# Ledger of designs, part 15: designed miniproteins, single chains, continued (3)

Each design is a single chain, and the fold is of that chain. pLDDT is the mean over its residues in the fold that is shown.

## One batch from the design tools (miniprotein)

Design m8491
Fold by ESMFold2-Fast:
Structure m8491 (fold): chain A 100 residues (1-100)
Amino acid sequence: SAELEEYRKKLEEERKALIEKIKEMIKSDQEKAEKEMVEELARLYKFIKDYFNKEKNSPKEVIEAQIAMELMDELRKILLKQGPDVYAKVHGEAIKKVNG
């Protein structure tokens, strides 16, 4: 539907804005950027876990899950560019927040 297409566009714009914000933070404050990525990955991991554990998801939740997976991939790519040790640290901290 037209409403679902506009919703997807909104979420894609929000995803792009967040990635650009994180890239700029990495240039100015690496520690702050890592902390922000921990919070975002924890939120995304919890969302995807809840999404796959539901018997039924709404059309909006399907769009949200697709955008969440794209955002997770972009964040992983950013972290791996910083180093595999940086990725392991941030990923580990995010997992602790979800499983705590």
Scores: mean pLDDT 87

Design m8492
Fold by ESMFold2-Fast:
Structure m8492 (fold): chain A 80 residues (1-80)
Amino acid sequence: MVDKKEEELVNKVLEEIEKKKPEYKKELEEAKKLPASEALNKIDEIALKNKDIELRREILIQVAGITLERILELLKEKEE
């Protein structure tokens, strides 16, 4: 099954990138239609194609953030 939590976290990443880089709104909307792993790869390809170091930096920061959120979520599930 597709991990709904992974989709939620990736959507948060894409929304934060859209807030910082609204010029990529269309590309981010297209990426949201893809599975989580493909969405992140698509946005990374766009950053590389446009040589947008700021977009690449935001992707890295947001991906690090969702990784931490996922770890915290797994820890909360263990407490149940």
Scores: mean pLDDT 74

Design m8493
Fold by ESMFold2-Fast:
Structure m8493 (fold): chain A 95 residues (1-95)
Amino acid sequence: MEEKRREALELAKKAAEEIRKLLSTESPVSKEKIREIFEEVAKFYEELYKETGDPRFKEAAERVRELGEEILENPGPEPTLKAIERLLEMARELE
């Protein structure tokens, strides 16, 4: 379980780095790519829930999807950076 939780944290860190790079582009393509990155993280947590039965992973997947939807509704650097902060916080809490 510790290895899987570490993978989740590493995935969240990589997602955060990729999103920060995309924020410099300000194109519709960048917004869609940011949403796809959040969906990929959410799917990883869903797989952890299926493997472990730990409801915290199911809750994490739902929260990550909500963050992705917030970016679509309120696209901009500040909402996106806040979403990244929440993503990393969730990954650390699941250690």
Scores: mean pLDDT 74

Design m8494
Fold by ESMFold2-Fast:
Structure m8494 (fold): chain A 55 residues (1-55)
Amino acid sequence: MSADEQLAELRQMVDDGAPFEDIAARVVELQERYPDDAEVQEETQRILEEALRRS
């Protein structure tokens, strides 16, 4: 599974109204899986902040 595909899935979870704790768990998983990918690190943080604002 590509990083882009994983990020698209995470964005879909937010759009579908998944619980914040599920989104946060997925963010942590992606950050641990792609520690050297700056785009993944920045995008997952942005998505987490957006999910917090919607909660």
Scores: mean pLDDT 80

Design m8495
Fold by ESMFold2-Fast:
Structure m8495 (fold): chain A 79 residues (1-79)
Amino acid sequence: STREEVLERTRELAERAVESGDKKVIEEAANEIGELAAKAGFSGVSESIRNVVEHYASQGKVELAVQYVGQILDSHERS
């Protein structure tokens, strides 16, 4: 499903960003995930997704980034 594709890409990009340790790479990953979510039909929450990814990836918390992106996607679908 499109939701699972967004979450898989979130994990991949967040893992690479954490491994890089580079703030710019983290910001670029967050932006790419937000754009992917917007193209997948979640444009109304793309900024929230960007902020969550940047926040947790900057702390090395890939699993929390994926978890909260999933929660945001789920809440949008149920709204």
Scores: mean pLDDT 83

Design m8496
Fold by ESMFold2-Fast:
Structure m8496 (fold): chain A 64 residues (1-64)
Amino acid sequence: SLEEFKEAVKPYLEDIKKASKTETGLKIVADSLQQLAKVYGLEEIASIKDPKERLEKALELTKD
């Protein structure tokens, strides 16, 4: 569910933001977010092929 995805991501939000400052970090974070999205059934995130777009969508959905 979206709530389970948000709870899984929240503790790592600051680390995710820091890692995404580099191209390599962005790819690693986006790949990890895709795996989490698949586990929680969030096709809206999992189906995004572009790493940056996927990260932006995940961050949008996890913001307060």
Scores: mean pLDDT 81

Design m8497
Fold by ESMFold2-Fast:
Structure m8497 (fold): chain A 83 residues (1-83)
Amino acid sequence: SPMEESILGFRLASVISEIDLILKYWSKYVTPKEKEEIEKLKAQAERIAKKFVAGEMTEDDKKEFLKIDKQVRSIAKKVEARV
């Protein structure tokens, strides 16, 4: 539905923006390993976002995004605890 598409698009953009904000404002609290992991997750999220914009997003892409979202939240929580 258009509403579900809007929510998914918002979540995709929000995850990518959260990564950028963590790397910009909390860079001193991010370990080298976490930085490599979060940059990989950003690349994966951007690939899925391109499929979303093209109308080519599959159910497997949605499942992959949910895993990315969970992993980003986990890293963000660890980084935030050090701020």
Scores: mean pLDDT 86

Design m8498
Fold by ESMFold2-Fast:
Structure m8498 (fold): chain A 82 residues (1-82)
Amino acid sequence: SEVKQEIDRLIEEALNSTDPEEQLLLVLRARQLFDEHADSLTPEEKAEVLQRLIDALRTLKEKAPPEYQAFLDRLIAELEAR
């Protein structure tokens, strides 16, 4: 789907960014699109996007400043609970 392609693009841009604030904003935008368009995604697309968001947040956490660690942990936990 076009929505999945846009989410995948935002995640890739976040992982390729060297700016922690830009990384966070791009992943949050990807999550917002996922939440807004979840009902239009197939169950398989939902599972793939959800896993990619979790994996991306874990990767960003490894390089994130200490002040973002708790916030990223909370986001990961919220997505894993779905």
Scores: mean pLDDT 83

Design m8499
Fold by ESMFold2-Fast:
Order: structure tokens, then sequence, then C-alpha cells
Structure m8499 (fold): chain A 97 residues (1-97)
């Protein structure tokens, strides 16, 4: 990727993350993906932006961590543990209620 194109894609991804229902979670996921691809500086920028957002309550923070863990497992192994999957589905249902 050209550096200019990579920066444009990064800015677009940040904008989408900030518009999502869980902007911090999306930014941390973006950072993890970038870090795995070797774009450590962009990953650091995404993490810094996530850290600048308002703090989550404990329940939201735990859900965020579980979502990121599930997505990390998916990226690395192609599967999510059944226990984590059930937990994420239960929390998603609570958020929709």
Amino acid sequence: MEEEELRRQFEEAKAKALASPLPRTELLLLAEILERKGYEELAAEARALAASLPPLDPEAAELERAILEGLRQMAETGTVSPELEERLEAWARELEA
C-alpha cells in the first residue's frame, strides 16, 4: 500500500469507529489489526484516540474487553471459544433490550 492510501484508509476507519455504538471498542480492534499488519505507529494512534474517549462503566468496559478478545481469537484461530461466544451473545441481548 502507498503511505498516502494507507493514511486515507486509516482516517476512514477511525471515522467509522467513532460513529459506531462502541467507538472505543472499534478503535482498539482497529489498533490490533494494524499492529498485526506491522503498522505500529497507526496502531498507537488508534489506541491513543480510544484512551481520549470518555471512560466506560464497568459493565461496558467488560463487554468491550470480551468483544476484542473474541475478535482476536477469530483473527488468530478462525474460531471463538463456546464460553466466550455465549457470553458475548448474552451481553448483546442485554444491550438490545
Scores: mean pLDDT 70

Design m8500
Fold by ESMFold2-Fast:
Structure m8500 (fold): chain A 75 residues (1-75)
Amino acid sequence: SAEEEVEKKLREIEEKMKELAATIPLSTPMEEVMKKIGKELGLEELFELIAKGWKSRKDEEREKYEKQMRELLLK
């Protein structure tokens, strides 16, 4: 299913993100960390959406970014 495919891709991305995050100084701002990881993985758009989702506190905005992220992962 589409949800299973998204979950699998997210797990793979999470694993690579953990490896890359360990190489980045802890003093680096979260936005900069996300940009560096996204660039390194060739997933800049995905990580930009993740950062926007984390900053948004409105359910409508979060749903929008989650939907865009899901569509990007299903390409």
Scores: mean pLDDT 72

Design m8501
Fold by ESMFold2-Fast:
Structure m8501 (fold): chain A 86 residues (1-86)
Amino acid sequence: GEKALEELERRKEEEARRLAEALSNSGRGKVPAESLLPLAREFVDDIVEGKLPGKFEPVSEELLEEAKRLREMGREARRAAEEALA
């Protein structure tokens, strides 16, 4: 249901923020964590989808398909925004 998807998105965002802070700290703060958030979100999505090794609590195949669909929609929205600004 919607609640399960919202909880998954919340967990993904929390992990992405943690990863962005870790990446910023590894670079001795040369790049702020906020600038690394988009990259961290991509890494978390890849971990959840099983494309990258990482510790993430298992989710149902149905939730993974929904998350993947939302990620693809986000990429299309970004493409449309880039075209509109060009």
Scores: mean pLDDT 71

Design m8502
Fold by ESMFold2-Fast:
Structure m8502 (fold): chain A 66 residues (1-66)
Amino acid sequence: SRYEGALAAAGAGALEGGAPREAAERKWQGTSDGDREAALEGARPVAEAAGLAPEEAMNGVIKASS
C-alpha cells in the first residue's frame, strides 16, 4: 500500500545513506489527494488491529520521521 510505502521510505533500509524523513516526505508528496485517502482507508483495518486510529498511526509515522 502507499501507506506502507511511506513507512518503508522512512525506514533506514529504504535509502542507503539517505535521510529517512525526506524519503518519506517525497513518497507522500508524490501521492495524489485521492491516493492518500485511499492509503489511509487501506491502512484502517491494520491500524485498528493494532488498536490505533488510521490518523493516529499516520501522525505517529510523521512525528517519528521528524
Scores: mean pLDDT 53

Design m8503
Fold by ESMFold2-Fast:
Structure m8503 (fold): chain A 85 residues (1-85)
Amino acid sequence: MKIEPVSPEVREAIHDFIRAANAGDVDAMREAGDRLVQAVRESGSPLDLAVATLALATIYVAAKNQGDEEIAEVARETLARLDAL
């Protein structure tokens, strides 16, 4: 079975999004989210889409549990954009 690796651009964008979310930096999250959606669209990889979706869903749930409504909203918005691909 040939497992294609997650693209570097997708991995970096996910890491940037997580870092921004942990810092509460909504503007940095939006920028990282834009780069993530673009990277997934450009790669066309189902694995990249699945990994990005799982990462964003995890951030959304964590933010909701912590009461970080702005962080949760940015994560949900980015998830909706990934789902539209």
Scores: mean pLDDT 83

Design m8504
Fold by ESMFold2-Fast:
Structure m8504 (fold): chain A 96 residues (1-96)
Amino acid sequence: SIEEKVAEAEKLLSKENPTLEDFEEVIKIAEELFEKGKKAYEEKKYEKALEYYRAAEELYERVAEKAKESFPELAKKALELSTEVSVNILKVVVTK
């Protein structure tokens, strides 16, 4: 479920010093949520798409913030991915 995936990512992000592997795992979780959001959008399940998109956006933003000093290239990638999710959220708003 979305709640289980988010909880798993939050556990990794709550570490004092998350490793590169921890951040990469959070990005994979966010990517899975984003893809599920896109599928929901294609099926015209707009509320479900929005739930997935907001969860993915939040995880990417948290990676960007927490990884910025130790893994700046990964943080930059996470920020770019968060922006892509934001564009898809806007598509839901204008299509609805």
Scores: mean pLDDT 88

Design m8505
Fold by ESMFold2-Fast:
Structure m8505 (fold): chain A 62 residues (1-62)
Amino acid sequence: MGREAGTKATEAALKGDAEEAGRYAREAVRLGNIGGAWRAYLKALRAGQYDSAKAILDAILE
């Protein structure tokens, strides 16, 4: 569940859209795909998208 939300969080993060990345990460967590949210966080960090990574982490820790 939440695979699409996890993928969209990653796509938004890699584009530098921190607001969308956080929104999709929160949706992924809500749908029980916390692993998808963590994958998006790690990919954002590797890409140097630190604002997006922070938005995703904040969504996970809520």
Scores: mean pLDDT 80

Design m8506
Fold by ESMFold2-Fast:
Structure m8506 (fold): chain A 96 residues (1-96)
Amino acid sequence: GEVVFNRKADEESVRFDKIAEEDPKLREYADYMNTLSKEEQQMIADTAFAYLRGRDDGEVLLRQLQDRTGRPDVPEYVEKMVELMKRYERILKEEE
């Protein structure tokens, strides 16, 4: 069962889907994320955001994520997401 706490995540997901239809790199990211649970998707996004912000906990989060998913390719997709986030900052960040 769902609760109201996920509303913002749904809005961001819809935004990504529309842009991914126009950009093959964002589509590839979306397709990979669809192979994961919503919880794992949020963990990857949070880890990538920690790296983007230059936080020291990014490497710790990455190791925890890799351990939980059992996937050796997770670090590569986190790095790819950081690059996508840098290119599409207007999509991933609200105007402040």
Scores: mean pLDDT 65

Design m8507
Fold by ESMFold2-Fast:
Structure m8507 (fold): chain A 80 residues (1-80)
Amino acid sequence: MSEEEFEGEVLLALAEIMYAVTKLTSKRKKLSPEAKKIEEQIGKVYEEMRAAYEAGDLERVRELFEEMQKLMKKFNEIEK
């Protein structure tokens, strides 16, 4: 793999873990409407990251990963 492909794989794998954590939280307890909206946004960003990775658009993968981190932080703050 190229170094760029490897970076993209690592970022996508981290996003998969983050999304899995949000899904696990939603199975453990009923989410507020605000938290449910953020969970849906996290899922959408993850799917966009997969599409960008398949397209070889590493810059877009990085941008979407930053968005994923912001959504995860917001989700965790609301569900505390």
Scores: mean pLDDT 81

Design m8508
Fold by ESMFold2-Fast:
Structure m8508 (fold): chain A 76 residues (1-76)
Amino acid sequence: TEEQLKKARKYIVEGAQLIDQGLQALQQGDYDTAKQYFQEAIEKFDKAYELSPDPTLQQLALQMRKAAETLLKQID
């Protein structure tokens, strides 16, 4: 539905904001805080994927989730 599409987009935006906050924490040397933000971003992208009826948004959510996972691996 259109309402589910709006909610899925909102979760993608929230996840992207969490990625930005995590990158800022990394720049400041706060690796523990950065990890928390990236993990929360993954959860947001998972919700976006589950809620989205649109295959384009599902693919975007998967790509953004993969980027967040890559950032987590780079810290460790």
Scores: mean pLDDT 87

Design m8509
Fold by ESMFold2-Fast:
Structure m8509 (fold): chain A 79 residues (1-79)
Amino acid sequence: AMEKAKELAAEFLIELAERLGREDLKEKLEEAKKNKDWETIEKVFQELVDEIAKNPEDLKLFREMLAELQERIAAIVAA
């Protein structure tokens, strides 16, 4: 359960990095997920949050992705 939640979070962050055009962070997240390096995933998450805070378009994208994630979670709970 806990490991699956960490994997889902890593997958979400990989998609977020890709959609933001941060190929460098996407590659770091993919490698960290493969190695189960959750500390690196957390550090990259902080870097993505800092990047998003600087750009209103990135903040809009992040909010849209969070809404999609919330819908996916709701669908799983309802099923």
Scores: mean pLDDT 77

Design m8510
Fold by ESMFold2-Fast:
Structure m8510 (fold): chain A 83 residues (1-83)
Amino acid sequence: MEEVLERLEKGIREIAAKSPDPREQEALLNLIRTFRDEAEKYGLKEAVENLKRQLDVLKKQGIISDETYEELKKLVDEALKEA
């Protein structure tokens, strides 16, 4: 459980650090905060499912790039297999 949470946060931070867009970086850091809060309140599985939904919203709004979305989706799918 803790391993999955830490892996997701680390992965998102690494993707944010590679992004040249400050707006995308800010959105991803806010995503980590929301994910941590939801995991504490509702549990890991619910938090990961909500994270996946938020990625779709950010992608649809053009806040994150196609490349960033695909990398994040891969991390989320891996986390769901362990939750």
Scores: mean pLDDT 80

Design m8511
Fold by ESMFold2-Fast:
Structure m8511 (fold): chain A 100 residues (1-100)
Amino acid sequence: AIEELKEAFSIFDKDGNGYISIGELAEVLRVVVHPNATREDLVTVHLTDEQIIFLQNLFKGLTKDELANLIKEADKDGDGQVNFEEFVTVMCALKPSLCE
């Protein structure tokens, strides 16, 4: 559902400006979905346990290649910023069930 994508975007968009940096998105996805993420890695992204579980469930089943494609597709404009519409478009392409 679109509400899950909105919640995920809000977790990344900590300052509420409607944009997230590609670097922040890449780092959180690397830590949250990587099977060998350490406790220290999780602390570095300053997420709550509930936010980590939510994001792990949202991105569950995605491969490293799919995550790399998500980052690449999100940065199509080359400005290092992703807005909500771009985020939704990429997530719907990767996991259509999120948009039904």
Scores: mean pLDDT 69

Design m8512
Fold by ESMFold2-Fast:
Structure m8512 (fold): chain A 67 residues (1-67)
Amino acid sequence: METVEKLKELAKTFSPEVQKLVEQALEAIAKGDRVSAMQLALKAAEGIEDKEKREELLKLFKELLDS
């Protein structure tokens, strides 16, 4: 669950819209819907202007999906 906490912490540095998409992606992962989770994660990343933070968000989601 450390990866989930890191994602939530990182999401708090973004807009409320991006934070909501991160929450929805985590919910999709919990339901086993990997396709929806990835689509929501990519949509959240599109709302992030900082390239490094965008890449970190996608990296954390990939780690969570690969686990």
Scores: mean pLDDT 81

Design m8513
Fold by ESMFold2-Fast:
Structure m8513 (fold): chain A 88 residues (1-88)
Amino acid sequence: SAATLADIETEIANFRARIAELRARHPDDPEVQALVAQMEAHIARAERLLAEAKATGDRAKLREAILELSSATSLFMLITVRERIRRR
């Protein structure tokens, strides 16, 4: 639906903001940089899949975009856990 498309677009924008913030907080951390690069790749694929779904109405592409966002979420959680451990 149009609402689902808008929600996915919002989530992509939110992840791009999170990626920028993580890079700013960890400019010298190669492990975080590698995880952020993986997140960026998932977000780029989600964006492409969303564009294809908009062009074709293909619900399978929309589901694939959601799975890419799920993968980015898992990487973000891993970074968040690492930050908590390092803070201690």
Scores: mean pLDDT 86

Design m8514
Fold by ESMFold2-Fast:
Structure m8514 (fold): chain A 81 residues (1-81)
Amino acid sequence: MSPLEQARALRDETLAAMEGASREEIIAVVRETLERMRALGFPESLLAAVERAAETMRSLSAEEARLLAAITLQEIVKELE
């Protein structure tokens, strides 16, 4: 599987896992996605972007955290296109 295909799969899986989730559950799902990305050998710059998003989510609502996660993962997919 190409890095782009892996990023798209991770984005879609993460978005599905965040449906109806609390802010704390969203942060946990995003951190799990980050560790999966690290295991798959994604560039440190992309890993840092996900870490920053997860930290920022601690001060957001659940809906805002979900939107930030969606935007961050979509930006990662775009960087690999």
Scores: mean pLDDT 85

Design m8515
Fold by ESMFold2-Fast:
Structure m8515 (fold): chain A 65 residues (1-65)
Amino acid sequence: MDVIIRLIEKDYGLSREQILEAIEYLKENPDWSDEEKAEWLEKKYGLSREDALNLVKALKAALKE
């Protein structure tokens, strides 16, 4: 988990606290599509759609640890 979090901090400019918040939110909403999760990340953190979709994939990988 920590390695993935550090990569996300570097690539997306999010803090560790914001990344952990996003992970918990995705855990609470498992039935959401990747597009719905990306839309929330865009709104919450000001990311582009492309960056938000890539971040969803990275957060899903972190959840498997």
Scores: mean pLDDT 77

Design m8516
Fold by ESMFold2-Fast:
Structure m8516 (fold): chain A 98 residues (1-98)
Amino acid sequence: SWHSEMVKIAEEGGRVEEVIERLREELRTADPAERLLLTSLALGIMIKNKEPVEKAVELARLAGLPEEVIELIRSGMYDPENQERIVELLKPLAEELL
């Protein structure tokens, strides 16, 4: 699948910008489960590469994530406490989409 291809690109040292841009395009047509998985992957890549918070907020809004998650990204996505809270909020949503 295309998200597996993006994971491969990221893992093989591909350009982060290329992975993020492709994820952004795919998010527009993804179903709810795919949106959650893709947004989670994109956020992880953005945090690892210290991308701008505004870019992460735009992807989260496009993916339709809860406002509480968007606010945590906006206020401090590089804060480990906020990262843990985001995971806690997204975990039940992922489990419901199984």
Scores: mean pLDDT 67

Design m8517
Fold by ESMFold2-Fast:
Structure m8517 (fold): chain A 71 residues (1-71)
Amino acid sequence: SLAERAKALGLTDTQARAVANAVEIAASYYLRGEKEKAERILDSIMKVFGLTREEVEALFEEARARLEAER
């Protein structure tokens, strides 16, 4: 799951679930054309949880692919 992938980055279970949920929300905004809102969410995740851009973008691409597959 997306939360399990986030946990692999050294986050706690609670943090991993929060990051997974936030990344899925960002992916949802992106798919609706609200790319600026998506980017702000990703920036917040990096700052709050200390993740790199590469780590957050990897989670975002996973969330985006999963949401596109559900459509």
Scores: mean pLDDT 84

Design m8518
Fold by ESMFold2-Fast:
Structure m8518 (fold): chain A 84 residues (1-84)
Amino acid sequence: MLTPLELRILELLSQRPLSPKEIADALNRLYPDLPKVSPATVSRHLERLKERGLVEEDPERPGYYRATPEAEEWIDKLIREKQL
């Protein structure tokens, strides 16, 4: 089961590749009422998502991550079911 934070990370990555810092900055801006997230915390969750095959490193942009095609289908289904 994915945490709500991991679901939000996947939603951001479904739009474009982002670095851990850019993800943290976006999450803190979009969800100001939630506990502030550091780039280090984002990196730990990205490693977990990578182990699940939902995120991969961008081969053309070092330090950036992107959603896999499998994750994009999964995110689309979750959005349709109002779980994101």
Scores: mean pLDDT 79

Design m8519
Fold by ESMFold2-Fast:
Structure m8519 (fold): chain A 61 residues (1-61)
Amino acid sequence: SMEELSAQLDALSAQLKENRDNEDVSKRLQLQMGLVINQATAATSEEAAAGVAKLQERLAG
């Protein structure tokens, strides 16, 4: 669900803040966040599209 994807994104964002001084870990976490967004984008519903836009805004800060 979009709620589960948002929770995963929040967890990844928290880990990114914890590891921001480790460039390799930060890049890996950013890639994982992108994969979560791509997974949401694969859905065909209008609600999923709106949720993806919100997740992208959260990723950007």
Scores: mean pLDDT 72

Design m8520
Fold by ESMFold2-Fast:
Structure m8520 (fold): chain A 83 residues (1-83)
Amino acid sequence: MPIPINIKEAIEAARRALEAGDHERATLAMKDLAKGLKEAMEKGEEVPVEEVIEVARRAAESEDEAVREAGKEVLKLAEEYKK
């Protein structure tokens, strides 16, 4: 089985990449967050959703299109998780 995404580490990676303006790293971190959220939803596991939403909102406001699209996808998944 592939190694499960550590959501806490993905959040920290996303924060650092966004603060550094590293668009490639930010996009990768958003994809890791999306995967981690989907896995947690399938397993019924707890996720720090407010922290995920904070970094995803920041990504969705990025000047880079790939970062914005990845951030919007994470926001969509986070809202589905909250329901």
Scores: mean pLDDT 79

Design m8521
Fold by ESMFold2-Fast:
Structure m8521 (fold): chain A 87 residues (1-87)
Amino acid sequence: SAALERVRALLAEFLARYKAAPESERGDLALEFWGRVLGVVLGNPDLDVDAVAALLRELAAQLPPHVQAFLETLIEELRALRARREA
């Protein structure tokens, strides 16, 4: 879907900017991109959350272990938000 391709593009941009960024800027960068990803997910109720979770795990495999753990927590939050909106 167009929304899923937008998420993929956002995550690719994030990974490139994260690798280039100094450590002091990485937290702000992560918050910026998480907000943009949330906007796409919440704005597109037909978007498959499992497909988004797969993209986030693919990104996580290229990041340090503490970021991987954080991204898994965010995936759980995305699932919870979707479930609440479908109820």
Scores: mean pLDDT 79

Design m8522
Fold by ESMFold2-Fast:
Structure m8522 (fold): chain A 63 residues (1-63)
Amino acid sequence: DRSVATAVALYVHGLREHGLTPTAAEVAAARDRLTAALRENPDDPSVLVETLRELVAAAVARA
Protein backbone atom coordinates (compact mmCIF):
# COMPACT_ATOMS: atom_id res chain seq x y z
CA ASP A 1 0.00 0.00 0.00
CA ARG A 2 1.63 3.21 -1.27
CA SER A 3 -0.11 5.53 1.22
CA VAL A 4 0.94 3.37 4.18
CA ALA A 5 4.50 3.06 2.82
CA THR A 6 4.69 6.87 2.53
CA ALA A 7 3.31 7.31 6.07
CA VAL A 8 5.90 4.84 7.44
CA ALA A 9 8.69 6.76 5.65
CA LEU A 10 7.38 10.01 7.22
CA TYR A 11 7.29 8.31 10.66
CA VAL A 12 10.96 7.28 10.34
CA HIS A 13 11.89 10.77 9.05
CA GLY A 14 9.99 12.46 11.90
CA LEU A 15 11.78 10.37 14.53
CA ARG A 16 15.18 11.12 12.93
CA GLU A 17 14.35 14.86 13.03
CA HIS A 18 14.04 14.41 16.84
CA GLY A 19 17.35 12.51 17.05
CA LEU A 20 15.67 9.09 17.43
CA THR A 21 16.32 5.86 15.50
CA PRO A 22 13.32 3.49 15.45
CA THR A 23 13.96 -0.26 15.72
CA ALA A 24 12.68 -2.66 13.03
CA ALA A 25 10.01 -3.80 15.53
CA GLU A 26 8.86 -0.20 16.12
CA VAL A 27 8.67 0.42 12.36
CA ALA A 28 6.62 -2.79 11.91
CA ALA A 29 4.26 -1.78 14.75
CA ALA A 30 3.81 1.70 13.23
CA ARG A 31 3.06 0.17 9.81
CA ASP A 32 0.46 -2.19 11.34
CA ARG A 33 -1.26 0.70 13.14
CA LEU A 34 -1.25 2.90 10.01
CA THR A 35 -2.64 -0.02 7.96
CA ALA A 36 -5.41 -0.58 10.55
CA ALA A 37 -6.31 3.14 10.60
CA LEU A 38 -6.64 3.23 6.79
CA ARG A 39 -8.68 -0.03 6.79
CA GLU A 40 -11.12 1.42 9.35
CA ASN A 41 -11.41 4.76 7.48
CA PRO A 42 -10.62 4.04 3.79
CA ASP A 43 -12.30 7.27 2.55
CA ASP A 44 -10.64 9.60 5.09
CA PRO A 45 -6.88 10.09 4.50
CA SER A 46 -6.72 12.55 7.46
CA VAL A 47 -6.78 9.47 9.75
CA LEU A 48 -3.31 8.52 8.43
CA VAL A 49 -2.01 12.03 9.27
CA GLU A 50 -3.56 11.88 12.76
CA THR A 51 -2.22 8.36 13.43
CA LEU A 52 1.25 9.36 12.17
CA ARG A 53 1.23 12.42 14.48
CA GLU A 54 0.23 10.24 17.47
CA LEU A 55 2.94 7.66 16.73
CA VAL A 56 5.69 10.30 16.42
CA ALA A 57 4.50 12.11 19.60
CA ALA A 58 4.42 8.82 21.57
CA ALA A 59 7.95 7.88 20.42
CA VAL A 60 9.30 11.34 21.35
CA ALA A 61 7.52 11.26 24.74
CA ARG A 62 9.05 7.89 25.71
CA ALA A 63 12.57 8.95 24.69
Scores: mean pLDDT 79

Design m8523
Fold by ESMFold2-Fast:
Structure m8523 (fold): chain A 75 residues (1-75)
Amino acid sequence: AMRTVILTVRSPDPEAAKKKATVRVEVEGSGRVLATAISESNGYIYGTGAVQVAPGDRATLTLEVEGFPPVTSTV
């Protein structure tokens, strides 16, 4: 069965965390995008609303802040 989850991404750079960011969540192997969100910075970047995942799905999270290199993490 699919599960509903909320994924949160923290910026490693405090200066980037002061800016708006885009967070994308993509399921590996399918090319399916689960979520894209624009987050207000508050010292941390909160990246997704509720998304549905299946057991065994691997997802790539990409954090993009204008003027900073993108940060990618796999979950």
Scores: mean pLDDT 64

Design m8524
Fold by ESMFold2-Fast:
Structure m8524 (fold): chain A 76 residues (1-76)
Amino acid sequence: MEEEIAENAIKALEKDPSLAGIILATLGEEGYLKALETVGKYVLEKYPEGKKDLELALSMVKDEKAKEILRKLLEL
């Protein structure tokens, strides 16, 4: 299930990369933590501004587990 969620998020990103921060925040708030990690790694690898998108998501997310995942990705 989370693999399908991550795949759909990546397809949305391919159409509009400016949505990356919002997509990551949404995955975190909905508790799709595995999809959040997968999509976060994709954003960091594929987009030069990926770190800024993860920082934006971290500022919007309230869930502590999602914040931990985003912080760990930013330390890579």
Scores: mean pLDDT 83

Design m8525
Fold by ESMFold2-Fast:
Structure m8525 (fold): chain A 81 residues (1-81)
Amino acid sequence: SKEKAKKKIIELIKEAGGKIVEETEDEIIVEGTTEQIKKLFELLKKEAEIKKEDVKTIEGELEGVPFKVEKIGENTIKITL
């Protein structure tokens, strides 16, 4: 389930044109332009059940797996599963 959710998130990152710069068991770090990051957030909102959204943070569930997206830089986000 967690692996399936992670694979889906990676597919959405690629669809948005984002670049995966680091991948661990629990985290994915993505770099992209402002437009690419915006597109990724839009794709995540369409595919996932959003539980909480702030200016720099989205929390939700994808395939029953909790995830969190945090903006950690101007063009960098961290996704935790």
Scores: mean pLDDT 83

